# Designed miniproteins, single chains, part 79

Each design is a single chain, and the fold is of that chain. pLDDT is the mean over its residues in the fold that is shown.

## One batch from the design tools (miniprotein)

Design m2909
Fold by ESMFold2-Fast:
Structure m2909 (fold): chain A 50 residues (1-50)
Amino acid sequence: IDLSKITSIIALSKELAQEVAEDFEANARRLIKEGKAELSEDGSTLILKP
């Protein structure tokens, strides 16, 4: 999944997408810390592990 796209949405429509985008970013970061996901080579895409 593309984290850069989520960040862009927050910047453009903070009040509309804030809750969903913040929850997604928090969960994505948590999964990376737990070793259940990783970022792509350029750091813009989240790759989920089983």
Scores: mean pLDDT 64

Design m2910
Fold by ESMFold2-Fast:
Structure m2910 (fold): chain A 67 residues (1-67)
Amino acid sequence: KKFEEYRKKLKEAVDGTLKSGNKYAKEAYDILKEMGLKVTPLNIASATGVSLEDAEKAAKIIEEYLK
């Protein structure tokens, strides 16, 4: 129920992160934290269904946002 909604929101935030960065990177981080997941390419790929390559790019952008 709630986890499926988080997965959908996370995918939208990850897609936004890949296109525009900062604003969506924060949103993706907050969703991952609420899901109890660390910011890793594997966690992003498994939760959203994006490719590992795109998940690596998204994770890097999120890390850059967090410094």
Scores: mean pLDDT 78

Design m2911
Fold by ESMFold2-Fast:
Structure m2911 (fold): chain A 83 residues (1-83)
Amino acid sequence: AEEDRRLIELVEEAVGEELREFDARIQRAIDAGRYGEAARLLREAAEFLERAAEEHPEVREALLRAAERARGLAEQLEAKAAA
């Protein structure tokens, strides 16, 4: 949809570079079996997205949903690290 395409473009313009760096760091931690570190990075990414949502009202809802998803993934990885 045109709205979905515009939203993706706005998200990439606002936070695309920082999100790619978080994704790369999280993936490296997971590949190394460092699930506690990956969970911490996901929580840091969520905090970054929540701050970005305040600065970019045009994509606020999308960024807040991404932050909530990142927190959920962090909880799953924290459980894996504790096992």
Scores: mean pLDDT 81

Design m2912
Fold by ESMFold2-Fast:
Structure m2912 (fold): chain A 55 residues (1-55)
Amino acid sequence: MKEEKRKELLDEAIKLSEKYGPEAAITYLAQKLTDLGFSAKEINEAIKEFKEKLK
């Protein structure tokens, strides 16, 4: 299911941000979501959620 992959990628992006910073994590997240066929709107929503989780 797309939602399961989205959650996994968000969790991976959070871990990546701790090692390489949030910009690298956002780039990774956006690329992987694009590869899975998510729309630009869905990718932007995922990036927003990622940024909120880093607070």
Scores: mean pLDDT 81

Design m2913
Fold by ESMFold2-Fast:
Structure m2913 (fold): chain A 60 residues (1-60)
Amino acid sequence: MTEEELDERIDEIAEKFGLSPETRANLRLAARDLGWFSEEDIERIEKMIEKGLAEGKARR
């Protein structure tokens, strides 16, 4: 996956979950730094965000 494709996929995930522009930028940087460029890596990121949001709501 190219960096442009990674950015596009992260933007799609951020739009779905209503993440702030700052959070979107941080996700792009983290994915690039960790070398997460596969479709499987993108799916893992999406699942982690979904889990984090669900747990955050449950713990309140």
Scores: mean pLDDT 72

Design m2914
Fold by ESMFold2-Fast:
Structure m2914 (fold): chain A 64 residues (1-64)
Amino acid sequence: SEAQKHLDEGKKLMEQGKYEEAIKHYERALELDPDNKEARLNLAGAYSKLGQNGEAAKVGAPFA
């Protein structure tokens, strides 16, 4: 799916240390598939890598 393509690209960017670009791809994956838990967890991980732990918590646990 298109969502899976963006998720896979984000993972490659994370491996390369390109966290801001990875966030954009994970956001696109969630726009296409809002219930994708893997995309939400990876987006939270990317925010954590940038030191944005508040944004990471909000994305990873929206009902916490």
Scores: mean pLDDT 78

Design m2915
Fold by ESMFold2-Fast:
Order: structure tokens, then C-alpha cells, then sequence
Structure m2915 (fold): chain A 97 residues (1-97)
């Protein structure tokens, strides 16, 4: 179910339907929370941040990546922690220029 929502969101993102992509990622986030699936929750936040980044909504992107970072740290997932930190640094660099 969560993977189906992520797939729908990724399809919408690929089509440039950013509002629709956000809606599906929000649904995936809620489902992951209900199931206690912290891994998928962090992944959904990363992907939602990527949508906001493509939209130029840098503050919303940073917020989503920070939520993913917090969850990744709780999981001890070094790869996901590094990914979230790199995305945050990248968005901050764009905002600083």
C-alpha cells in the first residue's frame, strides 16, 4: 500500500504534477506513521523534499529533509542520514546564492 502511493507520487512527479505528487507522498507519510514503518516514513519525507526542491519551495524542502534526517538518525541508517544531510546542504547553498 505505501509502495503503491510512492509509485503514484513518483509518476505524478515525472509528469510535472507537483501538487499531485505532494498529495500522494502525504498519503504515504500518513500510512507509514499508522504502521510504524519508520524506514518508509523517512524515504517518503526525502521524496517529498525532492518535490518541493523541484518546485523552488526551498523552505518546505529543508523542512521535509530535516524530518527525514531525524527519523534516519533514530534508525541508525547511515546512508539515509548522509542523503538527508547532503540534500539540506544543497538547498541551503542554493538559498545562499
Amino acid sequence: KIDELIEKARKALGEGNYEEAVKYFDQAIEEAKKRGDKRKLAEAYILKGEVYLKMGNYDEAIEAFNKALEIAQELGDEELVERAKKMIDYVKAIKGE
Scores: mean pLDDT 87

Design m2916
Fold by ESMFold2-Fast:
Structure m2916 (fold): chain A 76 residues (1-76)
Amino acid sequence: DKAEAYRNGAALARKGADSYQTQADNLEKQADEYAKIDPKKAEELRTQASNLRVQADNLKAKADEFEKKADEIEKK
């Protein structure tokens, strides 16, 4: 079922996005802890968190696209 394949793809992409968001949140928390101890490490962690959030946003957009395609197939 092509619609089922798109819905499975959307679910997988959303799980990936959630994983990247959780990793980004953890890195930002670590950056806050390092800010007074090692400012360079804090900056590196914030840069990594920013990159993970971009990847999460891209996966969310892909999931939305997959769900739209599944809905178009099932619109009967």
Scores: mean pLDDT 87

Design m2917
Fold by ESMFold2-Fast:
Structure m2917 (fold): chain A 71 residues (1-71)
Amino acid sequence: SLESLRESLDRDLPWVVASMIVTIAKLEAENKGKELDKEKTIEEAVRVLVEKLGLEEEKAREIAREAVEAA
């Protein structure tokens, strides 16, 4: 159902978005011959999750940090 799809998206979408941001940041760092700036990447992901997806800052930060650590 659409309700089940919406619930899955609301649960999983923040993780997908954070993972994409981390992946892009890692590729950009590699292209410049640098290591991933983890702190900067966390702050960038938090901004997107809060501003675009409407997450609470604390929740967004937890997700962003875990996405960076998983990379």
Scores: mean pLDDT 81

Design m2918
Fold by ESMFold2-Fast:
Structure m2918 (fold): chain A 68 residues (1-68)
Amino acid sequence: SKKEELVKKIVEKTDLSEEEAEKIAEAALSISDPTKAGAKVYLELVARGVSEEVAAEIAKFTAELVAE
């Protein structure tokens, strides 16, 4: 599922727990607009101390995933 792919990506790229990743993924994937979904992931990750570079990579992945 899209949620499982996004959760896996967050956990592999960051030090966030699976529980935190699931909450971020659920919030982002509830947004139909790919750009807004990606922006939601970016803001949530940066707020949790993830670097802007890594947050941007995961945000792009989220936008592409939602655009499918």
Scores: mean pLDDT 86

Design m2919
Fold by ESMFold2-Fast:
Structure m2919 (fold): chain A 61 residues (1-61)
Amino acid sequence: MSLATALSLYHEGLLAFEEKDYEKAIESFEKALEIFRSLNAPEELIEEVEKKLKEAKKKYE
């Protein structure tokens, strides 16, 4: 998977989060995070996605 795919998934997750579709946001953030980690993306970016994922999970619960 490419960096462009991960960024697209992260953007999709952010849009779902704004629409309060937390289930879709969680799925999109998890997929993006997996790709970012596999590509050794900057720690700051990984932490940002992890924070959004945690927030989405908290809202879904």
Scores: mean pLDDT 83

Design m2920
Fold by ESMFold2-Fast:
Structure m2920 (fold): chain A 80 residues (1-80)
Amino acid sequence: SKEEVRKELLENTLKKVKEAKKKGDLEKIKHILEILLEVAKEYNLFSDEEIKTLEKALEIVEKEKDVDAAIALIEEVLKK
């Protein structure tokens, strides 16, 4: 179902982001989040509000380098 695809995408993204964080690889984290947004928009998997939350997660990594804040935003979308 669409809900199962959304959950799997977010869970796989969180796993990859957490692994890249352990390695200190900010460029990889940015790339993972860019791919998440591309897939999310292409397949219309999320609401406009959820897309804005995921865009904010990428922006926080790019501008503030705060990976934990980005993880928290993605987890917020996953809990819906």
Scores: mean pLDDT 87

Design m2921
Fold by ESMFold2-Fast:
Structure m2921 (fold): chain A 79 residues (1-79)
Amino acid sequence: PEWARRAVADTAEAGAEYAKKGDFDKSAQWFENAARLAEAHPDVPPEVAELFRQGAEASKNGDYETAAKYAEEAARVAR
């Protein structure tokens, strides 16, 4: 459903914002939550969860530019 894709995209955007502020722990947590949400909804393409998990890993490594790119791609694919 449309709302599930939107919720996944909004969660990804929040994770990217935390990464930009240097709050990598919160960013990683939000990306992990986005991945779980994507996995719970069959209407969301399966690659979206993988992109969010890669974003979480980049956030844990302090690489917010890579984390933001994964979040943007996940949001694009989810919509």
Scores: mean pLDDT 74

Design m2922
Fold by ESMFold2-Fast:
Structure m2922 (fold): chain A 114 residues (1-114)
Amino acid sequence: EAVALERRAAELAEEGAKALAAGDYETAVRKYEEAVRLLEEAYRLEPSGSTLLRLAIAYRNLGIAYLKLGDYEKAIEAFERAIEAAEEALRLGEKSAEAVKEEAERNLEKAREA
C-alpha cells in the first residue's frame, strides 16, 4: 500500500514539474498538493527517511508553485513544511535532505519578503 502511494506520488510530482516548467502554476499546485497528501499517507503507513525526503521535495516544489502564483501565505506554509520534513529526514540519515532544506530556507525568506 505505501509503495503504491509513493509510486503515484512520484507520477504526480513529475506531472507537477512539467506544469511548473511550462508556467502552468495552477496545475503544478494541484499535482503537488495531491503528491503531498499521498506521501503523508505513505509515511503514516510505513515511516521512513526516504518518504520524508520525497515529502520535503514535494513541499518545496509546492511552495515554489505558490510563490509563482503570488500566494505568499501558502508558499510560506509549504516551505516551512518542507524544512520540517527535510530536518526529520536528516535525523533518519537522509544526507541529501540538507540541500532540500537549504533551498526551502532560501525560498521561505524570498516568500516572506514578497
Scores: mean pLDDT 90

Design m2924
Fold by ESMFold2-Fast:
Structure m2924 (fold): chain A 92 residues (1-92)
Amino acid sequence: GSLAASGAIEMIRAAIEDGGTPSVNVSGDTVTITIKGAGEKAIEGAKKAKEAAEKSGAKAELTIDGDTVTLKISGLSPTAITAVMLDYIGLS
């Protein structure tokens, strides 16, 4: 499976475990995951998701602003994007 998709999914799960609120937006080949109320698990999950995306050949940008974490992953396949969105919907 895509390392980028798996990393993004684990980041979303970590956010929920912390009591944070994840949201996912898709634009073209780019997935943006924003977590509000992020704790240490969500921040660690975001860092691991960035590493997984980069290992898969995708581009990843991580921004931490207080308790808001934003991970932008670009260069994802339609299949990887679908996997992230389906898991996000199932967790929401």
Scores: mean pLDDT 82

Design m2926
Fold by ESMFold2-Fast:
Structure m2926 (fold): chain A 53 residues (1-53)
Amino acid sequence: LSEEEKKKLEEEIELGVKHLDYAVKITVAKKLGLDPSEYEEKAEKIEEELKSL
């Protein structure tokens, strides 16, 4: 892999982990009857970044 390919892989992994973290927070918030909107907005932004890679 080139340095550019390695950088993209690391960035994708990092964003994927963050996306999963927010998915867990959304699920927990919904179970507790809390508003998940803030986490959903952050997860959506990360998803857009992943698609741009």
Scores: mean pLDDT 80

Design m2927
Fold by ESMFold2-Fast:
Structure m2927 (fold): chain A 55 residues (1-55)
Amino acid sequence: SPEREELERKIEELEKKIKELREKLKGENPSEEVKKELLEAEIELGMLLIQLGLL
């Protein structure tokens, strides 16, 4: 369904973003903004995964 395809696309985009943010955090001096953005992205991913599980 279009709704499922949209959710799967958002999940894929978030997983890629989280991977990029985690790589930035492995650097020598990661900013607090990067840490905050990672936490927000992980929370959003968790919510989308729960929503998919209820489908």
Scores: mean pLDDT 80

Design m2928
Fold by ESMFold2-Fast:
Structure m2928 (fold): chain A 63 residues (1-63)
Amino acid sequence: SAEEIAEKLMEELGLPEEAFDFVVEVVKSYLEKSKTGPGLIDLGKKFKLSVEQLLKAAEILKE
């Protein structure tokens, strides 16, 4: 589910619990192939993720 993928992303990226709802929206947008929902770049800007963390997030989403 989107929630299970979001939990994995939060653990791997070290995100705070307050990020969960936003991460779920990013996962849903990715699975639905939405152009209007938040993406990984929006996640990176909001939580100040490194390029390495963004690449790890993309790897997790592709599985």
Scores: mean pLDDT 80

Design m2929
Fold by ESMFold2-Fast:
Structure m2929 (fold): chain A 62 residues (1-62)
Amino acid sequence: LVGKLARALEPIPATGPEELALRPGELVEVLEEIDEEHVRVRSLTTGREGIVPKSYLEVVGD
């Protein structure tokens, strides 16, 4: 997943200081895999970085 673009499938609220809030359809770049369920991403819309659940993301293209 690192280096790939992904899209948020649904609204993701930030519930902690390391988490990133995303809107549905917001594009992100995957920067780091934290564990099996979480990744650190950068929003291409806002430039903000944070942790999001992998299950809420759809990889866009190759």
Scores: mean pLDDT 77

Design m2930
Fold by ESMFold2-Fast:
Structure m2930 (fold): chain A 53 residues (1-53)
Amino acid sequence: MKEAIEAGYEASNKLIEQGKVEEGQKILKEVVALAEQGKNDEAIKLAEEALKK
């Protein structure tokens, strides 16, 4: 849970710094929603894929 949310914040911040504010906010919301549903693996994967952009 905590690790997934932290990864989401890192991915969101990186996208926002690149000027992709809406994409960063969307990724954060999706990662948090997945983590809250107990889908931590999906949440972490989504955040990691966003960081590779």
Scores: mean pLDDT 77

Design m2931
Fold by ESMFold2-Fast:
Structure m2931 (fold): chain A 111 residues (1-111)
Amino acid sequence: MEAAWRAEVAARTEAAIAALEAALPDLDDAGRVRALRALMSLAAILAHATGDARAGAERMVAYGRRLMTEYGVAPEEVAAELRRIAEEFREAGNEAAAEAAEAAAREIERL
């Protein structure tokens, strides 16, 4: 039952990511910034569901890089958001999500 629930959560999270990415062109700049921040949180949920912290971190870095390069968000603000995501998931006991967000924050800080 647990493995089936994780697979379902992963599939639903991937569908939510795909839907939000598809909606990006229809949003204004403020909406796209909010959507990219939401996509970082969804990537953390996916890391928790799959146990794949590395894949989650790679997705979060990709969305963070878009915030920096397309919308001029400062690297320190992106890293702070990722550390906030890590803290929230760690407090919830979602270790893979927390590890993914912390790894993504460190990658952004190296840019």
Scores: mean pLDDT 86

Design m2932
Fold by ESMFold2-Fast:
Structure m2932 (fold): chain A 76 residues (1-76)
Amino acid sequence: MEEKLAALEEMTAGLKEYINNSKNLSEEEKKELLERLEELSAKLRKAIEEGDEKEVLEITGELLDLAKEVYELEKR
C-alpha cells in the first residue's frame, strides 16, 4: 500500500507541475484543473489510508481521465 501511495503521489505531483508550467492553459483553466486534482488527491489519500482498494481504483481512473483532459486542452 505504501508503495502505491508513493507512486500515486508522484503522478499527482507531476500532473500538478505540468499544469502549472503549461503556456497553453489559461489561468482560469489552471485553477479549475488544480482544484479538481487536489480534491481527487485528498480522496485518493483517504481511500489508501482506509485500505479501500475499490475506491483507490475508481479515483485512479478519475485521475487518468483528468490527465487526458489536461492533454486535450494543451493540444488546442
Scores: mean pLDDT 79

Design m2933
Fold by ESMFold2-Fast:
Structure m2933 (fold): chain A 83 residues (1-83)
Amino acid sequence: GAEFEEKKKELEELRKELLELMKEAPSELIPRAIGALLRAIGLEFEAELYAKRGKLEEALKLLEEAIEVLKEAIEELKEELEE
């Protein structure tokens, strides 16, 4: 199943988008964006550990949570930037 790898690729693209938005973001929003980025990194790390243990269902749930965290941060940043 390519599901885990597909979710990791989606997460990578979302990280790139968030980092690009942070270049134009007001300084007040940077700590929140950093917090979301760190949370997503932690969730991806946990997902990889679960996958290595054969717990693919749990690993996918953690990747989906990481994706949601980054999507929410991106949406908040875009709203403030009016993009």
Scores: mean pLDDT 84

Design m2934
Fold by ESMFold2-Fast:
Structure m2934 (fold): chain A 80 residues (1-80)
Amino acid sequence: MIESVEGFVEFLAKKANIPEEVRKKFVEELRKIVEKALETGDIKKALEEIEKLAKELNIPESVRNAIKTVVELDLLFLQA
């Protein structure tokens, strides 16, 4: 569920003191990556794109790993 993933990402980013502008951009791009993964079924590529985006936005490794885990689980449940 994209909205639940967005809420979790916003929560983690806010706790990590990531600026609002960076959080909004990350959530917007994350939505696009998740939508593409749902269309193609390519979870691995989605996780790689999330990692690249998070690095570009200087999101801490712990937050990146938590977000990737939640997105992977959500995509796996939606494909099952």
Scores: mean pLDDT 76

Design m2935
Fold by ESMFold2-Fast:
Structure m2935 (fold): chain A 74 residues (1-74)
Amino acid sequence: SREELAKELLEKGKKLDEQGNFELAVAYYRGAIALDPDNAEAYELLGESLRKMGKVDEAEKYFEKARAIREAKA
């Protein structure tokens, strides 16, 4: 399913992030978002990796997106 594939991509991204491969982690998180665009955790992880790369303004946009998704589900 799309949800299973999205979860697999998130887990691969997390492993890459732990290894310091932030650019590859970002690519995997973007893939997960393409499969499940309402997954707030995916946007949070994307934002964190972008922040570690010094892309602070872009990271903030994704943190805002994650907050909006979480609020919409409340």
Scores: mean pLDDT 87

Design m2936
Fold by ESMFold2-Fast:
Structure m2936 (fold): chain A 108 residues (1-108)
Amino acid sequence: SEESRERVKNLLKRILELIDKAITLLEQYKATGDPELKEQVLKVLEEIASIASELYRLAVEEGNDEMAEKARKILSLINEAIQAVEAGDYDRAIEILKEIKKLVEEML
């Protein structure tokens, strides 16, 4: 439906905003070592995972197999980014977030 398409578009735009925020916070954390920034990064990554899960649910409900596959890939990559942050590999986390950004831009 048109309402479902607009909802998907808004969710994708929200993921892009949160990715840019996460990258900025990670770069600031690399510069400062402030543990509050790391906590904020993890919260932003968990928000992206939640939105990607909703995107997957909507894609399945609408029978959009391509969108469902892409949403599943975003979920897999965001979990890898969380693991990279927890392991202290912030450069790897930023690389993964940039990959997610490219995937989301291709879906718009």
Scores: mean pLDDT 89

Design m2937
Fold by ESMFold2-Fast:
Structure m2937 (fold): chain A 87 residues (1-87)
Amino acid sequence: MEFEENKKKALEYLDKGIKYLSEASRAADAGDVDTARKNAEKAIEYFKKALEYSPEELKPFVEQTLKDGEKAAEEYIKLAEERAAAA
């Protein structure tokens, strides 16, 4: 079923996005701006791919996850920049 295959791909891409956000958060704590930015960008790319593969029933959830992820990515990059500037 196309629904089941797309759902699986969407969930796999969501998992990858979450992992990259986690790495961006860790880089932000370390003041590593370049690593925080690269991982944040990859997280958003994977959330967008998750949305592309999401069946209609999952789209609202994935759209919210992308929106929350974009906000978190911006916060992590900003945190990394603030910590780097303080060093």
Scores: mean pLDDT 84

Design m2938
Fold by ESMFold2-Fast:
Structure m2938 (fold): chain A 65 residues (1-65)
Amino acid sequence: SLLEEARKLADEAIKLAEKNGDEKTVQEIRSLLEEAERAHRAGNDELVKSYIEYLKKKIEELKKK
């Protein structure tokens, strides 16, 4: 499901941000995941997809460090 993909990507992004000592990014990812979970419960799959795209870009950025 979209939410399972979002959670998997969020977990990967959090692990990368933690390795970098980037606590602000960890908190941001967690807050946005909560928002995506609320959106999914409301039937707003477009917001979940937008969050997935955000996470993919964030993971790419974090891997370059």
Scores: mean pLDDT 84

Design m2939
Fold by ESMFold2-Fast:
Structure m2939 (fold): chain A 61 residues (1-61)
Amino acid sequence: SREVARAVAHVLDGIAYELEGNYEEAAKSYREAAEHFERIGDTELSQKYREKAEELEKKAK
């Protein structure tokens, strides 16, 4: 579905930013991914990426 493709694209963006050490942008990308997973009813992946974003926000300070 379009929502799954969007969620995956945001996950890939998050990974790319995380590898660059840009934790602020990585966190934003993972939050967008979580929102799209929530929209399609995948609560497990939504929670996973929301938690990942929170962890990265802590690293970004």
Scores: mean pLDDT 85

Design m2940
Fold by ESMFold2-Fast:
Structure m2940 (fold): chain A 68 residues (1-68)
Amino acid sequence: MELVERVREALTAGDFERALEAIKELAKQDPKKAVPLAIGMAQVARDRGHTEIAEELRKLAKEAEKKA
């Protein structure tokens, strides 16, 4: 199972918590793929009022960038 696909499925379902967990796993396995997904999802989550999830995603993207 590809983690990128899990993120896409969770976002389609509107399940931001599941998508955040999938992105966290992806960042450990493949930070290069995790960075753009985390940045994009952080923007969407913020726009929809999920402020805590957006903040977690921003931190995760910044840490993954250092490892990419």
Scores: mean pLDDT 77

Design m2941
Fold by ESMFold2-Fast:
Structure m2941 (fold): chain A 68 residues (1-68)
Amino acid sequence: AEEDLKKGKEAFEKGDYETAITYYSVAILKDPNNAEAYYLLGEAYEKMGNTEAAQKYRDKALEIDPNL
């Protein structure tokens, strides 16, 4: 899970948001309570212009960890 988040962050930094979404999704599949993965997934969707998906995943992250 942490390895997938790391690879997702590396893809995000390179502007490869589709690859970042893939790695963050894998992290969520391995740990459905990973608030950071949901938050980062939301950030990647926002960069792709999908504001609705971005808000949905950020809300899910805050549901899991309100102090995020």
Scores: mean pLDDT 83

Design m2942
Fold by ESMFold2-Fast:
Structure m2942 (fold): chain A 80 residues (1-80)
Amino acid sequence: SIVEEFEAAMEEMKKHAKETMNPETAKLISTALDSVVDQVRANKDNPAAVKRALESGLAMAETLDHKEAAERIRQVLEKV
């Protein structure tokens, strides 16, 4: 499912942040990523809202320079 593929990419970014960043920054990133995932879950019947949440997730992946997660999210966006 699109939601499952996106959640997997978000979870990989959370793991990367916890392994590579200081605990305070990792917590902020994890909270922001969880918020985006919650927006997708809450709005699954609203394609425009889901697309905006996915675009937010992509922007976060690009900001973190997590190329694998960014590519996975781009593939999800093509299906929405």
Scores: mean pLDDT 83

Design m2943
Fold by ESMFold2-Fast:
Structure m2943 (fold): chain A 97 residues (1-97)
Amino acid sequence: DESLIKNCKKLIEEAEELLKEAEELLKKATNPEAKKLCEEAIELAKKAIELAKEAIELLKTPGKEALWKAFGLIIDAIGLLEEARRLLERAKKLIAA
């Protein structure tokens, strides 16, 4: 499914942008709690990128089993990216305070 591959590529781009923002915030953070949240967001974003890349390779593989596995990885990657965004927003609030 070409549309699913395009969606995975967009997910990777969004995760890479979040990763860059989290790394920049980590450099500016003086609060230990904010640093920890940035570090956790970085790790979740990296894992989301890995899962989305694996999903792309599975989507290129013929068969229903590969498609179902790819779908599961996409759901997991989205969940990790949303959690990373939540942690990063919490870190921003601590840095702004």
Scores: mean pLDDT 88

Design m2944
Fold by ESMFold2-Fast:
Structure m2944 (fold): chain A 85 residues (1-85)
Amino acid sequence: GEEKLRELIEQARAEAAAAKDPKLKEAAELAVEGLEAALAGDLEKATELLAEGALLAAEALGIEVSREEAEERARGLVEAMAKAL
């Protein structure tokens, strides 16, 4: 569980470094911080950061996502990660 989460953090960091779009770069940086918060056991912070990152990425890509949808998806992901750790 934890090793796979660390691999996801490294992938997100690589995506942030490679991103040319400022919003996608910020979204990837928020994903890194959210995944690191989840690894540290701060599930509330992880959920907030992952939801904000998802909303920013959706805006940059022209995808319509509500804040409620982003928060629900982030919460589900964080809960799944917590069970795997």
Scores: mean pLDDT 82

Design m2945
Fold by ESMFold2-Fast:
Structure m2945 (fold): chain A 56 residues (1-56)
Amino acid sequence: MFIELERKQKEGESMEELLKKTKEEAEKLAKELGGKILKIGYDKYNKTAGAIIEVP
């Protein structure tokens, strides 16, 4: 099973800040669910950061 995590960039928030928050949340979820992070990225057109987590 795959879980997709997505966060929208807020006004005044940097790409670096958004990616840091997204990574921390993805790492916490992966640890809690016994899964692994497959992908973390930033979409500059939609101003969103996302992660894909594979769970057993």
Scores: mean pLDDT 83

